# Ledger of designs, part 39: designed miniproteins, single chains, continued (2)

Each design is a single chain, and the fold is of that chain. pLDDT is the mean over its residues in the fold that is shown.

## One batch from the design tools (miniprotein)

Design m5412
Fold by ESMFold2-Fast:
Structure m5412 (fold): chain A 105 residues (1-105)
Amino acid sequence: SEKVKELEELLKEVEKKIEEELKKAGIDAEVEVSVHGNTVYIKVTSKEDKSQWLVIKAVIKGDEIEVEIASTTIKDEEKVKKIFEAVKKALEENLDKVKKAAELS
């Protein structure tokens, strides 16, 4: 399906934008993005320790996105905060692509 391919390409682009913001914050991580209706899940996994991960839930509400931490194994609160702020910034700066991915899902 052409829509499935467009969705996969958009998700990959959003993942790369999140990885770029994480690198600016000094975080080297693997990013996976999935979409279920108007809800986007972002899983951030540390490349240095794969047991350390964080899942962020983002809900699209018109031209706004509400971002929260769904779950984490990371005990370093400052690291969690840096990851959360970097992901939130990347999602807000790329809201057009995130909204389009949700519309295609």
Scores: mean pLDDT 87

Design m5413
Fold by ESMFold2-Fast:
Structure m5413 (fold): chain A 120 residues (1-120)
Amino acid sequence: KAEELLDEGQTLLANKEYEEAIEKYEEALSLLPEDDPLRALALDNIGQAYLALKEYEKAIEYYEEALKLDPNYARAWANLGQAYAALKEYEKAKEYYKKALAIQPGYPEAADNLKEIEEA
């Protein structure tokens, strides 16, 4: 069941077992219908695993895929900003943090990270 694979992936991600987490999320995606809202969640979580592995370009690709499915996914916009900040592309990072805040005002990660860039 796809939800069980998503739960396993989340547990692996929390335990910093990033490669195994990606495998579980990819297996979940293979079981989820094209129009299932859980697809955006799985893609965002794969992006988070790649970000933790410092594979920033791959993380960006997965966040962009999640946002094509759900453009109102504030967390994916904030995560995209974090990936661009890691690449030192601070203007793009600010743009995406502001996008996350426009969707979800007061999103702490986006607000805190935007402030750090503006203070630098």
Scores: mean pLDDT 87

Design m5414
Fold by ESMFold2-Fast:
Structure m5414 (fold): chain A 65 residues (1-65)
Amino acid sequence: DLSRLVADAIRAIGLAFEYGLEKVEFRGKEIILYVSPSEEAIKKGQKAAEELEKETGVPVRVRVL
């Protein structure tokens, strides 16, 4: 469903901006949040992923650049 995909994308972008994440990628049925290789950035990415997965019901992964 395109409308749900767009809503999920907008929310993911908002959280990425809020948490200072490097990049967001959409892969079919999952969302990938990219973070810098610092402990602080990884913790922020994990928190954002938990919130996003809870809100969208879509699997969210964190990847380190």
Scores: mean pLDDT 75

Design m5415
Fold by ESMFold2-Fast:
Structure m5415 (fold): chain A 63 residues (1-63)
Amino acid sequence: DLFKKFDLDGDGVLDRDEFNQLLVALARRGVVPSGAEATAMFAAADTDGDGVLDEAEFKKLLA
């Protein structure tokens, strides 16, 4: 599970730094949107407005 691998704090959410590291790893495998699209998707998925993505929000971005 990519989310679990990049949840560095183990708090069940991805902050912007963790999300960016995940996107870099996915980009190396050729499976990531552009940086601008990724930023827009993060902002759109952050429905709580708390500046982090929970596991459900993250899964919706990748599914």
Scores: mean pLDDT 67

Design m5416
Fold by ESMFold2-Fast:
Structure m5416 (fold): chain A 79 residues (1-79)
Amino acid sequence: MKFTKEELLAAFAEYDTDGDGRIDVSQAPLVFVDLGLIPPAAFQKVLDELDKDHDGTIDYRELVDRMLTDPAFADFFKE
């Protein structure tokens, strides 16, 4: 299945209980499972790159923007 940027942002926002635009890095793969998808092998590298402060949280808007530009995630997006 393919998703819009807005659909992916909404899926990540379900895990954003604080409304701060951030989610736990351990919860990010669960969003894919909830969407019926398997996260690609490159996903862990993307999470590591976005967790710059090593605080265990990531900005999921930056994650979705990274996914839009990375060929490994091209199959997840519809135009």
Scores: mean pLDDT 74

Design m5417
Fold by ESMFold2-Fast:
Structure m5417 (fold): chain A 86 residues (1-86)
Amino acid sequence: SAAAAEQLRARAEAIRAAAARVADERTRRAGLEVAELLARAADALAAGDWEAAEEHLRRAEELLRRLHAEDPAGFAEFLAALRAVV
C-alpha cells in the first residue's frame, strides 16, 4: 500500500541519518546499504511488486544479521545512532 511504502521510506531516511553519524566506515557503509535496500523495497511496494519488495527486505535483514554476527561493537554503535535519530 502507499502507506506501507511511505513508512519504509521514512525508516530508510532514519537509518541513512543514523549511518551518517557512525564513525566506523565499515558500519556506516553497511547502514547506508540497509537504507538503500529499504528505499528500494518502498519503491517496489509502490509499484505493486511484492516479490521484489520482499527480496529487498530479506537482503536488508541479512546485512543486519551479518553485521551483528561479525561486528557486535559496530552493530551496537549503529543501534545507538539509530536511537538518537528516531
Scores: mean pLDDT 83

Design m5418
Fold by ESMFold2-Fast:
Structure m5418 (fold): chain A 90 residues (1-90)
Amino acid sequence: NAIDSIIDDLKGIKRDIEELKAGKNPVEASADIVGHILRIIGALLELNDEELLKFVQENISKVFKALDEGNYDEALKIVDEAIERLEKLK
């Protein structure tokens, strides 16, 4: 379902952030994060849930801010919290 797809893409983003934190494949990891975000947007458009859309958009914005600041641990925490919340909606 669409929620499971969003969770899978968030788990992909988490792996990519862990690679960025380790200094491994930064260009590929960054491009992969963008790919996951585009897939999440597609799934959100299918769900037509305004509250979920707002929640995910706010979390993506916080992740990008943390990544821009080099705070990978904060970015991972934000992604984990988003995954936990979405798992409760299933």
Scores: mean pLDDT 84

Design m5419
Fold by ESMFold2-Fast:
Structure m5419 (fold): chain A 67 residues (1-67)
Amino acid sequence: MEAAKAAEAAGDEEAAKLAREAEEYFRQGNIDKAIELLEEAGERAFAAGNFEAFMAAGQQRQKLKEL
């Protein structure tokens, strides 16, 4: 998933972990939890100044909301 890869590329291991956990919850059908974790990953990336990872997390979250 793009959010986890963007966070890994930025060196933000915690944001990458949260994005991967969101993918797992999405696969389990828990969309609400997946969105929550992507919001947390995005907030952490934004606070760290990793705007590319923040944008990737926001884009992935938006896609989940449209399902």
Scores: mean pLDDT 73

Design m5420
Fold by ESMFold2-Fast:
Structure m5420 (fold): chain A 90 residues (1-90)
Amino acid sequence: SLVDNYFKTTYGFNLNLQELFQKLSEFDKDGDGYISAKELGDAMRSLGQNPTDEQLQDMINEADIDGDGQVNYIGFLKSTAKGLGEDFVP
């Protein structure tokens, strides 16, 4: 899908945003809906991808509206899907 293609085109990754959402929810141990670059990296690696720390930081910086180094992962995934003309449903 177009949504799946975003990570391939921008960072060379082959992953599905819905699968990424499921993994991010598993790593959100506090249940607050926020993730760090480390947790994003752990989720992506669990899906067979190997992002660099710089790529993870770039992804977090693009989505971090509050500038606190944490990202609401549902909002991040919805924003990514909207940018591709798709709807993301968890």
Scores: mean pLDDT 65

Design m5421
Fold by ESMFold2-Fast:
Structure m5421 (fold): chain A 66 residues (1-66)
Amino acid sequence: SKLWEAAEKAISEIELSEEAKKAIVESIAEAEGDEEKFLKLAEERLSKLLSKEKTEKVVELIRKGL
């Protein structure tokens, strides 16, 4: 999956909790291959678990992997 490959690259560069990784996986499932929907869902979910700065870094790394 292209979305998972981009997410895995971001996860490998930034240390994330299991809750944050789960939020990304759930966002991939809900996005159904839509890259922009995935990025929006991931940002919304991660912003509840991580700092603003860390959320922005993770989302940007995922976007670069797409």
Scores: mean pLDDT 82

Design m5422
Fold by ESMFold2-Fast:
Structure m5422 (fold): chain A 82 residues (1-82)
Amino acid sequence: SELEKRLEELKDRLQKGIQRLAAEGKITNEQAQEISLGALEGLDRVLNENDEEALKKLEELAKAVEEGDVEKAVELAKELFE
């Protein structure tokens, strides 16, 4: 589906962004784990519950990671946890 394709693109963006930040020494292992867990929870909510708020937060999370805003990324990831 279009939604599944969009979520796979978001997952790819998040994985690449986290890897880049780690390679540049801009993110700790703990922060990377928090962001990854929040992203997984958000992805699950969008796929299984059609959670539009979670989708919006996932897009904001991907942008924060891409921009290197680690503090905002961690905050958004925590908001994605139930």
Scores: mean pLDDT 84

Design m5423
Fold by ESMFold2-Fast:
Structure m5423 (fold): chain A 88 residues (1-88)
Amino acid sequence: MTVTVTSVSADTVRVTVTAAGSAAITELTLTLTFSNGTVQTAVVTDLNATEVTLPVAVPAGATSVTATATATYSDGSTDTATASTTVV
């Protein structure tokens, strides 16, 4: 699995999660840790996709974010990946 975090603006990042194989992602847990100490968690269920893209709002005063994604696949396997970006 790969995770990519792209800075879109000072207040928005885009997180893209791509499956390592042909098995579909059925559940995604995304934990975002911002440089200002804010932590956000998103859980997306009832998925059937090999790529998931989520827009994420950046809290005021954050200059970087680390995204950790944990995916559950249709074959019953799980995978975890982490990526970081600056928000400027």
Scores: mean pLDDT 82

Design m5424
Fold by ESMFold2-Fast:
Structure m5424 (fold): chain A 55 residues (1-55)
Amino acid sequence: GASEVQKLVARAELEELERTLRETGWSQAEYAKSLGISRATLSRRIRNGRAVLDA
Protein backbone atom coordinates (compact mmCIF):
# COMPACT_ATOMS: atom_id res chain seq x y z
CA GLY A 1 0.00 0.00 0.00
CA ALA A 2 0.92 3.65 -0.40
CA SER A 3 2.23 5.79 2.48
CA GLU A 4 -0.04 8.38 4.13
CA VAL A 5 1.98 11.17 2.46
CA GLN A 6 1.50 9.58 -0.99
CA LYS A 7 -2.26 9.25 -0.33
CA LEU A 8 -2.47 12.89 0.84
CA VAL A 9 -0.67 14.13 -2.30
CA ALA A 10 -2.77 11.92 -4.61
CA ARG A 11 -6.02 13.10 -3.00
CA ALA A 12 -5.02 16.77 -3.24
CA GLU A 13 -4.02 16.42 -6.90
CA LEU A 14 -7.23 14.58 -7.85
CA GLU A 15 -9.43 17.05 -5.94
CA GLU A 16 -7.70 20.02 -7.62
CA LEU A 17 -8.10 18.37 -11.05
CA GLU A 18 -11.81 17.60 -10.50
CA ARG A 19 -12.46 21.12 -9.13
CA THR A 20 -10.68 22.76 -12.08
CA LEU A 21 -12.59 20.70 -14.67
CA ARG A 22 -15.90 21.44 -12.88
CA GLU A 23 -15.27 25.20 -12.63
CA THR A 24 -13.83 25.68 -16.14
CA GLY A 25 -16.01 23.18 -18.02
CA TRP A 26 -12.82 21.92 -19.71
CA SER A 27 -12.48 18.41 -21.04
CA GLN A 28 -9.61 16.29 -19.73
CA ALA A 29 -7.89 16.83 -23.11
CA GLU A 30 -8.02 20.63 -22.66
CA TYR A 31 -6.71 20.35 -19.09
CA ALA A 32 -3.85 18.10 -20.27
CA LYS A 33 -2.98 20.66 -22.97
CA SER A 34 -2.88 23.44 -20.33
CA LEU A 35 -0.29 21.34 -18.41
CA GLY A 36 1.74 20.59 -21.56
CA ILE A 37 1.08 16.84 -21.38
CA SER A 38 -0.80 14.36 -23.57
CA ARG A 39 -4.37 13.23 -22.83
CA ALA A 40 -3.02 9.68 -22.38
CA THR A 41 -0.47 10.89 -19.78
CA LEU A 42 -3.22 12.69 -17.83
CA SER A 43 -5.50 9.61 -17.98
CA ARG A 44 -2.67 7.41 -16.64
CA ARG A 45 -1.93 9.96 -13.88
CA ILE A 46 -5.61 9.95 -12.78
CA ARG A 47 -5.66 6.13 -12.79
CA ASN A 48 -2.44 5.93 -10.77
CA GLY A 49 -3.73 8.48 -8.25
CA ARG A 50 -6.97 6.53 -7.76
CA ALA A 51 -4.97 3.30 -7.36
CA VAL A 52 -2.85 4.94 -4.62
CA LEU A 53 -6.02 6.02 -2.75
CA ASP A 54 -7.61 2.55 -3.15
CA ALA A 55 -4.48 0.74 -1.93
Scores: mean pLDDT 77

Design m5425
Fold by ESMFold2-Fast:
Parts: C-alpha cells; sequence; structure tokens
Structure m5425 (fold): chain A 79 residues (1-79)
C-alpha cells in the first residue's frame, strides 16, 4: 500500500516534469526520459499484477486497460 502510493507519487512527479519541459520546448535528458519510462512501466506492471489476482472479469479487464494506457504513455515518452 505505502510502496504503491510512493510509486504513483514518483510517476506523477516524473510526468509533471515531462509536461513542463515539453511546454517550454526543452528536451528531456536521456536519463530523465529513461526514469519516466521506468516509472510508467512499473505502474503498468502493478496493474497487470492486480489483474492476475482479480476474480471479477470486469475489474480484471479494467486493470488491464489501465496497464495498457500506462505502457502507451511510456512508449510516447520514449519516442
Amino acid sequence: MKEEQELFNEAGEAMELYVKKQAKGIELSEEERERIVELLERVAELYEEKAKKEKDKRKRLAYLIVADLYRGIAEAVRK
């Protein structure tokens, strides 16, 4: 629970940095881009693990959709 909240906070801060730099026309460093992608992929993995443990088919699908969205954002940041 606490570790999950910390991951979401770190991913949120990383995304805020990305948006802020893009708005100013400043390119992310390779290290900053890699860190943001890593955090977003960790969030996706967390939702995929939640889906594996979920017995309700609708909730499982919702978790997988959220995981796919985070992976899509990570791919966009990488490119």
Scores: mean pLDDT 81

Design m5426
Fold by ESMFold2-Fast:
Structure m5426 (fold): chain A 66 residues (1-66)
Amino acid sequence: SEAVETLEKALKQTDLVALKAGIKEALRLAEKEGKEEAAELLREALKQTDIEKMKELARKALELLR
């Protein structure tokens, strides 16, 4: 899945701007693929100010995309 590959690459980022950009692209792909539960988690991740909480929600979304 393109959404899975994009999100795995995003989760390797240590820069907040790069991480958010990757999560936004993964969200677009998850919505296109009809993965609404994963998309909801990615939207919640983008609301986080803490990078570790953002990554936690993104990892949960990754599990749902697999």
Scores: mean pLDDT 84

Design m5427
Fold by ESMFold2-Fast:
Structure m5427 (fold): chain A 58 residues (1-58)
Amino acid sequence: DPEEERKREIALLLMSGNKYTYSELAEKLGISRSTVRRYVKELLEILPSLKDRILPDP
């Protein structure tokens, strides 16, 4: 499932101890920022602490 694989990649990136903007995640995964926001929202429902790993876009 491509959606589950992309969510897994986002979770791994955020759990690596690095912080990312939605734009950076979108570029790394080759998807839109709106899709990244949706995936992050779903991830935050199960891992709320990941919210602190997301940076605002400049």
Scores: mean pLDDT 80

Design m5428
Fold by ESMFold2-Fast:
Structure m5428 (fold): chain A 110 residues (1-110)
Amino acid sequence: SEKKLEDVKIAIRIFQATVDSLARETDVEGAKALLLQTLDIAIELFKDDPEFVSELQRLRDEVRAATTKEQVLEVAIRFLELMKEKAKKYNAPEELLQTLDDALERVRAL
């Protein structure tokens, strides 16, 4: 669906802004708040996909349980991996897949 690919692009743009904020965040609770906000936006954006919403809700629960920034970043990595799988399913162009790979490298470097 063209709409679903556009929703993936929107989620990626929001997450890129979140990664920039995560790179500057030194507090665990601040990092959790940033990723929870991003996941809540993604859940609303993909509300017509109940299986994907369930996956995102599991990530949200893991962020809430996190006690270290490293654990928050591990959830951010899994979110990006799920977005990449969704992008591939909707036949996303290589440029978009490369953007996700670049975001994954940025998070892994934090």
Scores: mean pLDDT 84

Design m5429
Fold by ESMFold2-Fast:
Structure m5429 (fold): chain A 58 residues (1-58)
Amino acid sequence: SEALKKLIEELEEAKKRFDQLREDVLARRKNSPDFDAVRKRADDYEAGLEKAIEEILS
């Protein structure tokens, strides 16, 4: 379906954006006292993305 194709395209774009943002954030914040909070946010986003992929493909 067109809806499924669009979701897959959006998912691929989101993954590329996530990878870039994760690298940028971790590089800028690795020595910050807030690093653990930033890392947790990135981990939560990754877990959410995995779940979304499963839901879209089910």
Scores: mean pLDDT 73

Design m5430
Fold by ESMFold2-Fast:
Structure m5430 (fold): chain A 86 residues (1-86)
Amino acid sequence: NTIVITLKNASPGTAIAAIGVGTEGFLHGGTLESRVDGDTITITATGASDRAVADALQLGQAVAAAGGQVTVTRSGDTLTVQITDP
């Protein structure tokens, strides 16, 4: 699976959690790329496990429960999670 997480106005905790999700893909023979552009952080992980996909969705749900905004898009094996912290 490929996971793309885009964070806007990320708290340090949200950013660390998102990097943790991406790192799992890298450790299992995938790739990990991060890009910072102003207040936006984009993390792209390839070779992600089904657990990493579940963890990315759970991160999104946690931010939404805290009053943030979350948009999830799935296309084939690619999961895109766009997160704006509250």
Scores: mean pLDDT 74

Design m5431
Fold by ESMFold2-Fast:
Structure m5431 (fold): chain A 50 residues (1-50)
Amino acid sequence: AAPQVGDRVTATLPDGSVKTGTVLATTADRALVKFDDGSVAWVPRSNLTL
């Protein structure tokens, strides 16, 4: 399914780390994720698991 605002996701980051978070915003190819560690990043949809 496509990520939506409020979805819990697992993201694989460019540094190879895996983080969990909540989607704050979406575009056609990316999602803005607020991670549980307090960081926020735009993540490609291909790097997200719902």
Scores: mean pLDDT 79

Design m5432
Fold by ESMFold2-Fast:
Structure m5432 (fold): chain A 55 residues (1-55)
Amino acid sequence: MLYRAKKDITGADGHVFKKGELLEVLEELGDHFLKVRSLETGKVDLVLKSDLEEV
């Protein structure tokens, strides 16, 4: 499942994803968090689902 960052996001582990960056969902963690991997950088972090839009 592919998503796009709606804004610049700092993940729970401090990785920064830029607005418009394409993110692959690896895992859903509860109702509010997604574990994602950047297709541009390969970085993995936890982000708020509300900060992402589905592509």
Scores: mean pLDDT 84

Design m5433
Fold by ESMFold2-Fast:
Structure m5433 (fold): chain A 90 residues (1-90)
Amino acid sequence: MPAAPEEAAEAARRAARAAIAAGETATKATAAALAAIGAGAAAAIAARRGDEEAARAAAEGAERAAEAGEKGDAEAAAEAANEGARAASA
């Protein structure tokens, strides 16, 4: 199996953890949490399609969104999530 599906799954899990942590912290972190969840979902969808390049790009976006979510940086999380989601759509 290509490596991209495994990377996408790991990234999605990291995004989910970051989203939960961010959501518990404060309302201002909610946007970052939602962006991380969205990026994780995009990574999972791309992995299910079997598109290695799309899954990898989405996984990278999800990881960056999760990292930003942990820091409470909603802007960075949203940018990473948007890039990952667009890559998954291609």
Scores: mean pLDDT 63

Design m5434
Fold by ESMFold2-Fast:
Structure m5434 (fold): chain A 85 residues (1-85)
Amino acid sequence: EPSEEAKELHNRVTAIQAELAAENKKLGKDLDEEEAKQRVRDYQIELLRELGTPQAVIDEIEAMPLDEALERIEAIFKRRFDELV
């Protein structure tokens, strides 16, 4: 069975994705695509800080182009989830 830590991480990532999808749908007409992606990146960076991600890694992500930053963040979440299952 998945550990409680794996369940908690999965639930948090899923809740964030659902919340952001709902907000993007609600605000989509008032935001361009780049603004929507920027908001997703900022929220996911905050979660990475909560998960104890080193500041140097966060600084690297913040220095990356938007699309590359989002891919890097997704890869980190997937790897952390896979490590807990």
Scores: mean pLDDT 71

Design m5435
Fold by ESMFold2-Fast:
Structure m5435 (fold): chain A 82 residues (1-82)
Amino acid sequence: DKLVDEITENAGELYKALKEGDEKKALEAAEKLVETVKKLNNETAKEGIIEGLRSQKEEYEKEGDEKGAEILEKTIKDIESI
C-alpha cells in the first residue's frame, strides 16, 4: 500500500529532523504526514498513527525537547481534526 509506505517515510523523516534539531524539515515532514493521512481516509490507520506520535511525544518530553514535543502535539491535533 503506497500511502501506508508514505506515512512510514514521512513519520521517519519527522523523527529524524527532530533529532537533528531541524525545525523547518520537521514541520515540512509533519505537513506531508497530515496530508497523507487525509488521502488514506482510514479511521483505524489514523488511530494507529496518533498512538505512534503520542509515544514519540512522551519520549521527547522525557528528554527535555520541548520544541519537538510541541511539533508532535500540533501534528497529533492536525490529524485528529481530519
Scores: mean pLDDT 82

Design m5436
Fold by ESMFold2-Fast:
Structure m5436 (fold): chain A 55 residues (1-55)
Amino acid sequence: EIDKFSKELQKELQKKGLTDEEIDKAILEAWKKHSKELEKKYKADAKEFADEAEK
């Protein structure tokens, strides 16, 4: 889930000694990429189910 991903990423970035601003930016960027990828997967699965039901 996105929340768990954000928390894990924040911890890893803190271990690397990044500033709060750098951590926030990195989390937002990763969140956008992660969310888009998850949405695409869900949409693809939904289309696959709809196509199979049509047959």
Scores: mean pLDDT 67

Design m5437
Fold by ESMFold2-Fast:
Structure m5437 (fold): chain A 66 residues (1-66)
Amino acid sequence: SERQKRAEGLKEAVIQHMKHAKSTLSPEEVEELKKDLLRRMEQLLRQWGFSEEEIKKVIEEIEKLI
């Protein structure tokens, strides 16, 4: 679906952003950015009509990759 495609694009963008951050920021700054990006991602997914269960699964998947 278009909604799932949008979520996948957001996931990819967050992964790429974190890869760049890990090469330029301190470990403490990386952890703060990670928490901020995950919170923003939850808000966007909720806005796009994903259920809390679906949001949890997406966040858990991305946390394993960043």
Scores: mean pLDDT 84

Design m5438
Fold by ESMFold2-Fast:
Formats: sequence, structure tokens, C-alpha cells
Structure m5438 (fold): chain A 87 residues (1-87)
Amino acid sequence: MLSPIEKKLEEVIEEYEKILKDPNATREEIEQALNRLLQAVGEAMKAGVPKEKLIEFLERVKKIAEENGDEGSAKVFEWLIREIKES
């Protein structure tokens, strides 16, 4: 079963995907969803979620960004994956 922190990560990924797939979504809404996701990743790191599991979540959300044409967010996730691997 997913921990509460992992469940929150799933929830913010789902909300980001929903906003990204919404043709009426504004740039601000996408940016806010990205910020919530990055905050949730930071909270998960602080809570001791394993590095490998964090990378798995980030690889998944990067794929969602790439599949929906959000190249900017995809590059942010790519950078964050690299940073976590090197830490």
C-alpha cells in the first residue's frame, strides 16, 4: 500500500495531468500545478521516501509532460531527476 506521502504524490501527478489535458487551462494554472508537484516531491524527500521511488514518480510525470507537449516542465523534471541521482 502507498504511504500518505506517496498517495499525495499520486494525487498531485493526477491533478497536473488533468490540468495539462484541459484545453481551457491557463499558463498560470499549469505553473501552479507544477509548483504543487515540486513541493510534494520536496516533502517526500524530507519524509525519507527512497531516492529510487522519487525518480520513478518523476520519470512518470516527465512522460506525462512530454506526451502533452509541456516541453518546459519536462525539462524541469529531467533536471530534478539528475539532481536527485547526484545527491
Scores: mean pLDDT 81

Design m5439
Fold by ESMFold2-Fast:
Structure m5439 (fold): chain A 74 residues (1-74)
Amino acid sequence: MQEIYDKLLELIENNGPESEIKKLAEEAQRAGMTKEDFENHIRSPLLARAMKSKDIKLAQKIIDYTDLFEKYFF
């Protein structure tokens, strides 16, 4: 969980391409991540981080990247 979280955050911060998000989603699927795991350990913590920073651009990127991750994983 933490490894996938850290890798997704790195992709968000570095404007990583959709292809890298797809690879990470496939990695998470191989690791046995569930939709509940994604919501509780990836999406919610990332959104909380964005809210804490008050960075609207970061918040939008987190939404876009987590939506793309979900598209390839679920």
Scores: mean pLDDT 80

Design m5440
Fold by ESMFold2-Fast:
Structure m5440 (fold): chain A 68 residues (1-68)
Amino acid sequence: AEEYYKKGLEAFKAKDYETAIKYFEKAIELDPNYVEAWENLALAYLAMGKYDEAAEAAKKAQEVRKKL
């Protein structure tokens, strides 16, 4: 999960938000409790202007964090 998360961060820094989303989704697929991947998925959606998807990802990040 962490390997895909790191690749997502690299894509995000390069402003390749489509690729960043893809890698964050892969990280979440391997570890659904990966809070940082959910948080950065929301940020990548915000950067693309996908506000509804960003809000849903942010809500998931909050739900996962509360389970700790």
Scores: mean pLDDT 82

Design m5441
Fold by ESMFold2-Fast:
Structure m5441 (fold): chain A 75 residues (1-75)
Amino acid sequence: MELPDLEGLDYSIILKAVRTALDEAVKSKDPETVKRALELIDKGIELARKRGDYRAVSELQRYRDFARELLKKLE
């Protein structure tokens, strides 16, 4: 209640959006889709840190590492 919810987005919605964006990036080989996924991951990490959810931070950091490696392969 005291924490900002990033425009009313639940963390689970951010995580689902990240997974969907990365899946689409793998299928389309579109670097712009990977970049959008990285933006969502960064917002998710910020939200998880504010909530003290270290498991969520760790999960999102793994997605970030995967997305960065995927972006390198597409560039």
Scores: mean pLDDT 73

Design m5442
Fold by ESMFold2-Fast:
Structure m5442 (fold): chain A 70 residues (1-70)
Amino acid sequence: SKKKEEIERKIEELKEENQKKSKELLEEYEKELAKTPEEEKAELAKKFTVESLLIAGEYVDKVIELRKKA
């Protein structure tokens, strides 16, 4: 089905966008981690984890919405 092909293409575009956002967040985390005292590293890791999950959740929600339109 041509509609399924269009949806899969949009999902691939969302995957690329998600990968870019995740990479940018990881690079910022690594930069901050290098400057962070040992006693504050756990809170920085928690913040990174929460932000990573939010990016992943946004991607999942958008994929589900596209698949519902199929």
Scores: mean pLDDT 85

Design m5443
Fold by ESMFold2-Fast:
Structure m5443 (fold): chain A 95 residues (1-95)
Amino acid sequence: EREELLKKLEEALEEISKLAEKLGELDPEAVEKVLKIIEELAKLAKEAGLEELAEKLEELKEEIKEAYEKGDKEALHRTLVRLGEVLQEMKEAIK
């Protein structure tokens, strides 16, 4: 469980970094990919007993959806920064 979560977390950090420019432009495909990554990480975090972090990820998923639907690039940028912070917290919690 934790080994799978760590692997997915490292993959997510790399993929989100690569998608950052397209996310800034509100690219639908990039947004969909990030939402799927967050959903998978939230599920794995819950399975690993990291329920608080899973809840934070679900909140971030809703904020990204709302920012995208409203065309709010600034809100999306703020949410992506917070996403990075939550992913680092998860990496530390796995230790």
Scores: mean pLDDT 81

Design m5444
Fold by ESMFold2-Fast:
Structure m5444 (fold): chain A 87 residues (1-87)
Amino acid sequence: AKELIDKGQEYRAKKDYEKAIEYYQEAIKLDPNNVKAWILLGESYFKLKDYEKAIEAYEKALKVSKDEVTKALAKEKIEEAKKALEE
């Protein structure tokens, strides 16, 4: 999973968000409880202005989060994406 996330972040740095999404989706297939992969998937959808898919990914991150700090981050990301969707 870490290798797939690292490759996704490399493509994100190149602004290739579609390729980044592919790697994060593969990481999630291997470990559906990987909160970081769900957050990074949501952030990549947000960059593509696919706010509905960003919200879905962040909601899944919130569901699988067990740490209060990560839950708070996911909630903040959901609110940011909802605000962007309404603009």
Scores: mean pLDDT 85

Design m5445
Fold by ESMFold2-Fast:
Structure m5445 (fold): chain A 80 residues (1-80)
Amino acid sequence: SLPAATPREQAFAKAWELAKPYVDEFVEKLRAELRAQGKSDEEIDDAVNVAVNKFASKLLELLDKGVPTEEEIKKIIEEV
């Protein structure tokens, strides 16, 4: 069994599930763009990891202010 998560951690997990389709689309586009630029698979993976981590940090900041909307989620994805 997974350890009991805090209410904040549970809220993040639910927000991430809501964000997942947009994150997956963003990652697919980013991989395609970097590959078109001649980047290596290693460079692409590193860039994706950086972008996903930035998104996660911004999502946590939004959760401190309330339940994020889909518009707010899309906006922070565009800003990473």
Scores: mean pLDDT 79

Design m5446
Fold by ESMFold2-Fast:
Structure m5446 (fold): chain A 55 residues (1-55)
Amino acid sequence: SMEEIERRAELVGKVAYIQAKLAGLSDEEARKVAEKMRETAIKIESSTEEGIEIG
């Protein structure tokens, strides 16, 4: 469901933010990475739900 995809994407974004900060990125850069990762996760999950498998 879209709601579950959104929740998983939010977690991906939070993890990406923490990892980016640990890697030495600025707060602004870390937020950009988190947002991009969240968007990518939603896109991949939506495509997989349509029967497209990656890997």
Scores: mean pLDDT 78

Design m5447
Fold by ESMFold2-Fast:
Structure m5447 (fold): chain A 56 residues (1-56)
Amino acid sequence: ADELTRRASELLREYAAQAKASTPEEGRKISQQAAEKVDQLVDEASAARKAAEEAA
C-alpha cells in the first residue's frame, strides 16, 4: 500500500517534468494520461491496503 502510494507520487512528478519539456498539446495529453494512471493506482492502493490489513 505505502509502496503504491509512493510510486504514484513519483510517477506524477516524472510526468509533470516530461510535460514541461514537451509541447503544450503533448503536455496536456501527458497530464491527462498521468491523471488516469494515478486514478488506477489509487484504486489499486486502496484495494491492496484493505487486503493487506485483512491478510496481515
Scores: mean pLDDT 73

Design m5448
Fold by ESMFold2-Fast:
Parts: C-alpha cells; structure tokens; sequence
Structure m5448 (fold): chain A 95 residues (1-95)
C-alpha cells in the first residue's frame, strides 16, 4: 500500500507515495497516515524526512487535526534532530 511505501529505502518511492497520500487525505484515514509517517520522520535521514513531509506542506487542504496532531509537535522534533530549515517550513504553514 502507499502507507507501506512511506518507509521504503528509495527516497523517490517515499516522495511519490507522500504526494499521492497528500492528495487523498481525509479525517477517516488520518490516524493511519500519522502512524505510517512515524518511521520515516523519526528514523529517516534528512532526504527521507523531506520526501515524506514536503508533499503534505504543499497541500492547502489539510484537515485541521493534521495541523494540531502532527505538524505542531513535529516542529520540536525536527529542531532536536538539527533540521532547523525544515522546522521553519513547518512553522510557516502553521502561521
């Protein structure tokens, strides 16, 4: 499934899966998406983190719970990993 591809070894596969999931994000599939994003965002290198995250930041139609449950707590996590520029991109979307 697209959710499983978010943890793929190939950065391009991760990016394409994230792009497709960002287009079809609903309140019903949010919890499954958040669980699937955990692995690439917590254990991924910078390239995988960017590939998994950026397609969602480019989507203007994200559900409110995605901002509250995922993006807001993600800022602190990204800063602790040293991904300060990526944390700033998330803050820009939250502003």
Amino acid sequence: SLYELLSDEDVEVVRKAAEELAKELTDENLSKLLEALRLPLLNGDREKVEAALLPFLENPNLPQEFYDRFLRPLVEHLERQGFHDLAERVRAVLA
Scores: mean pLDDT 79

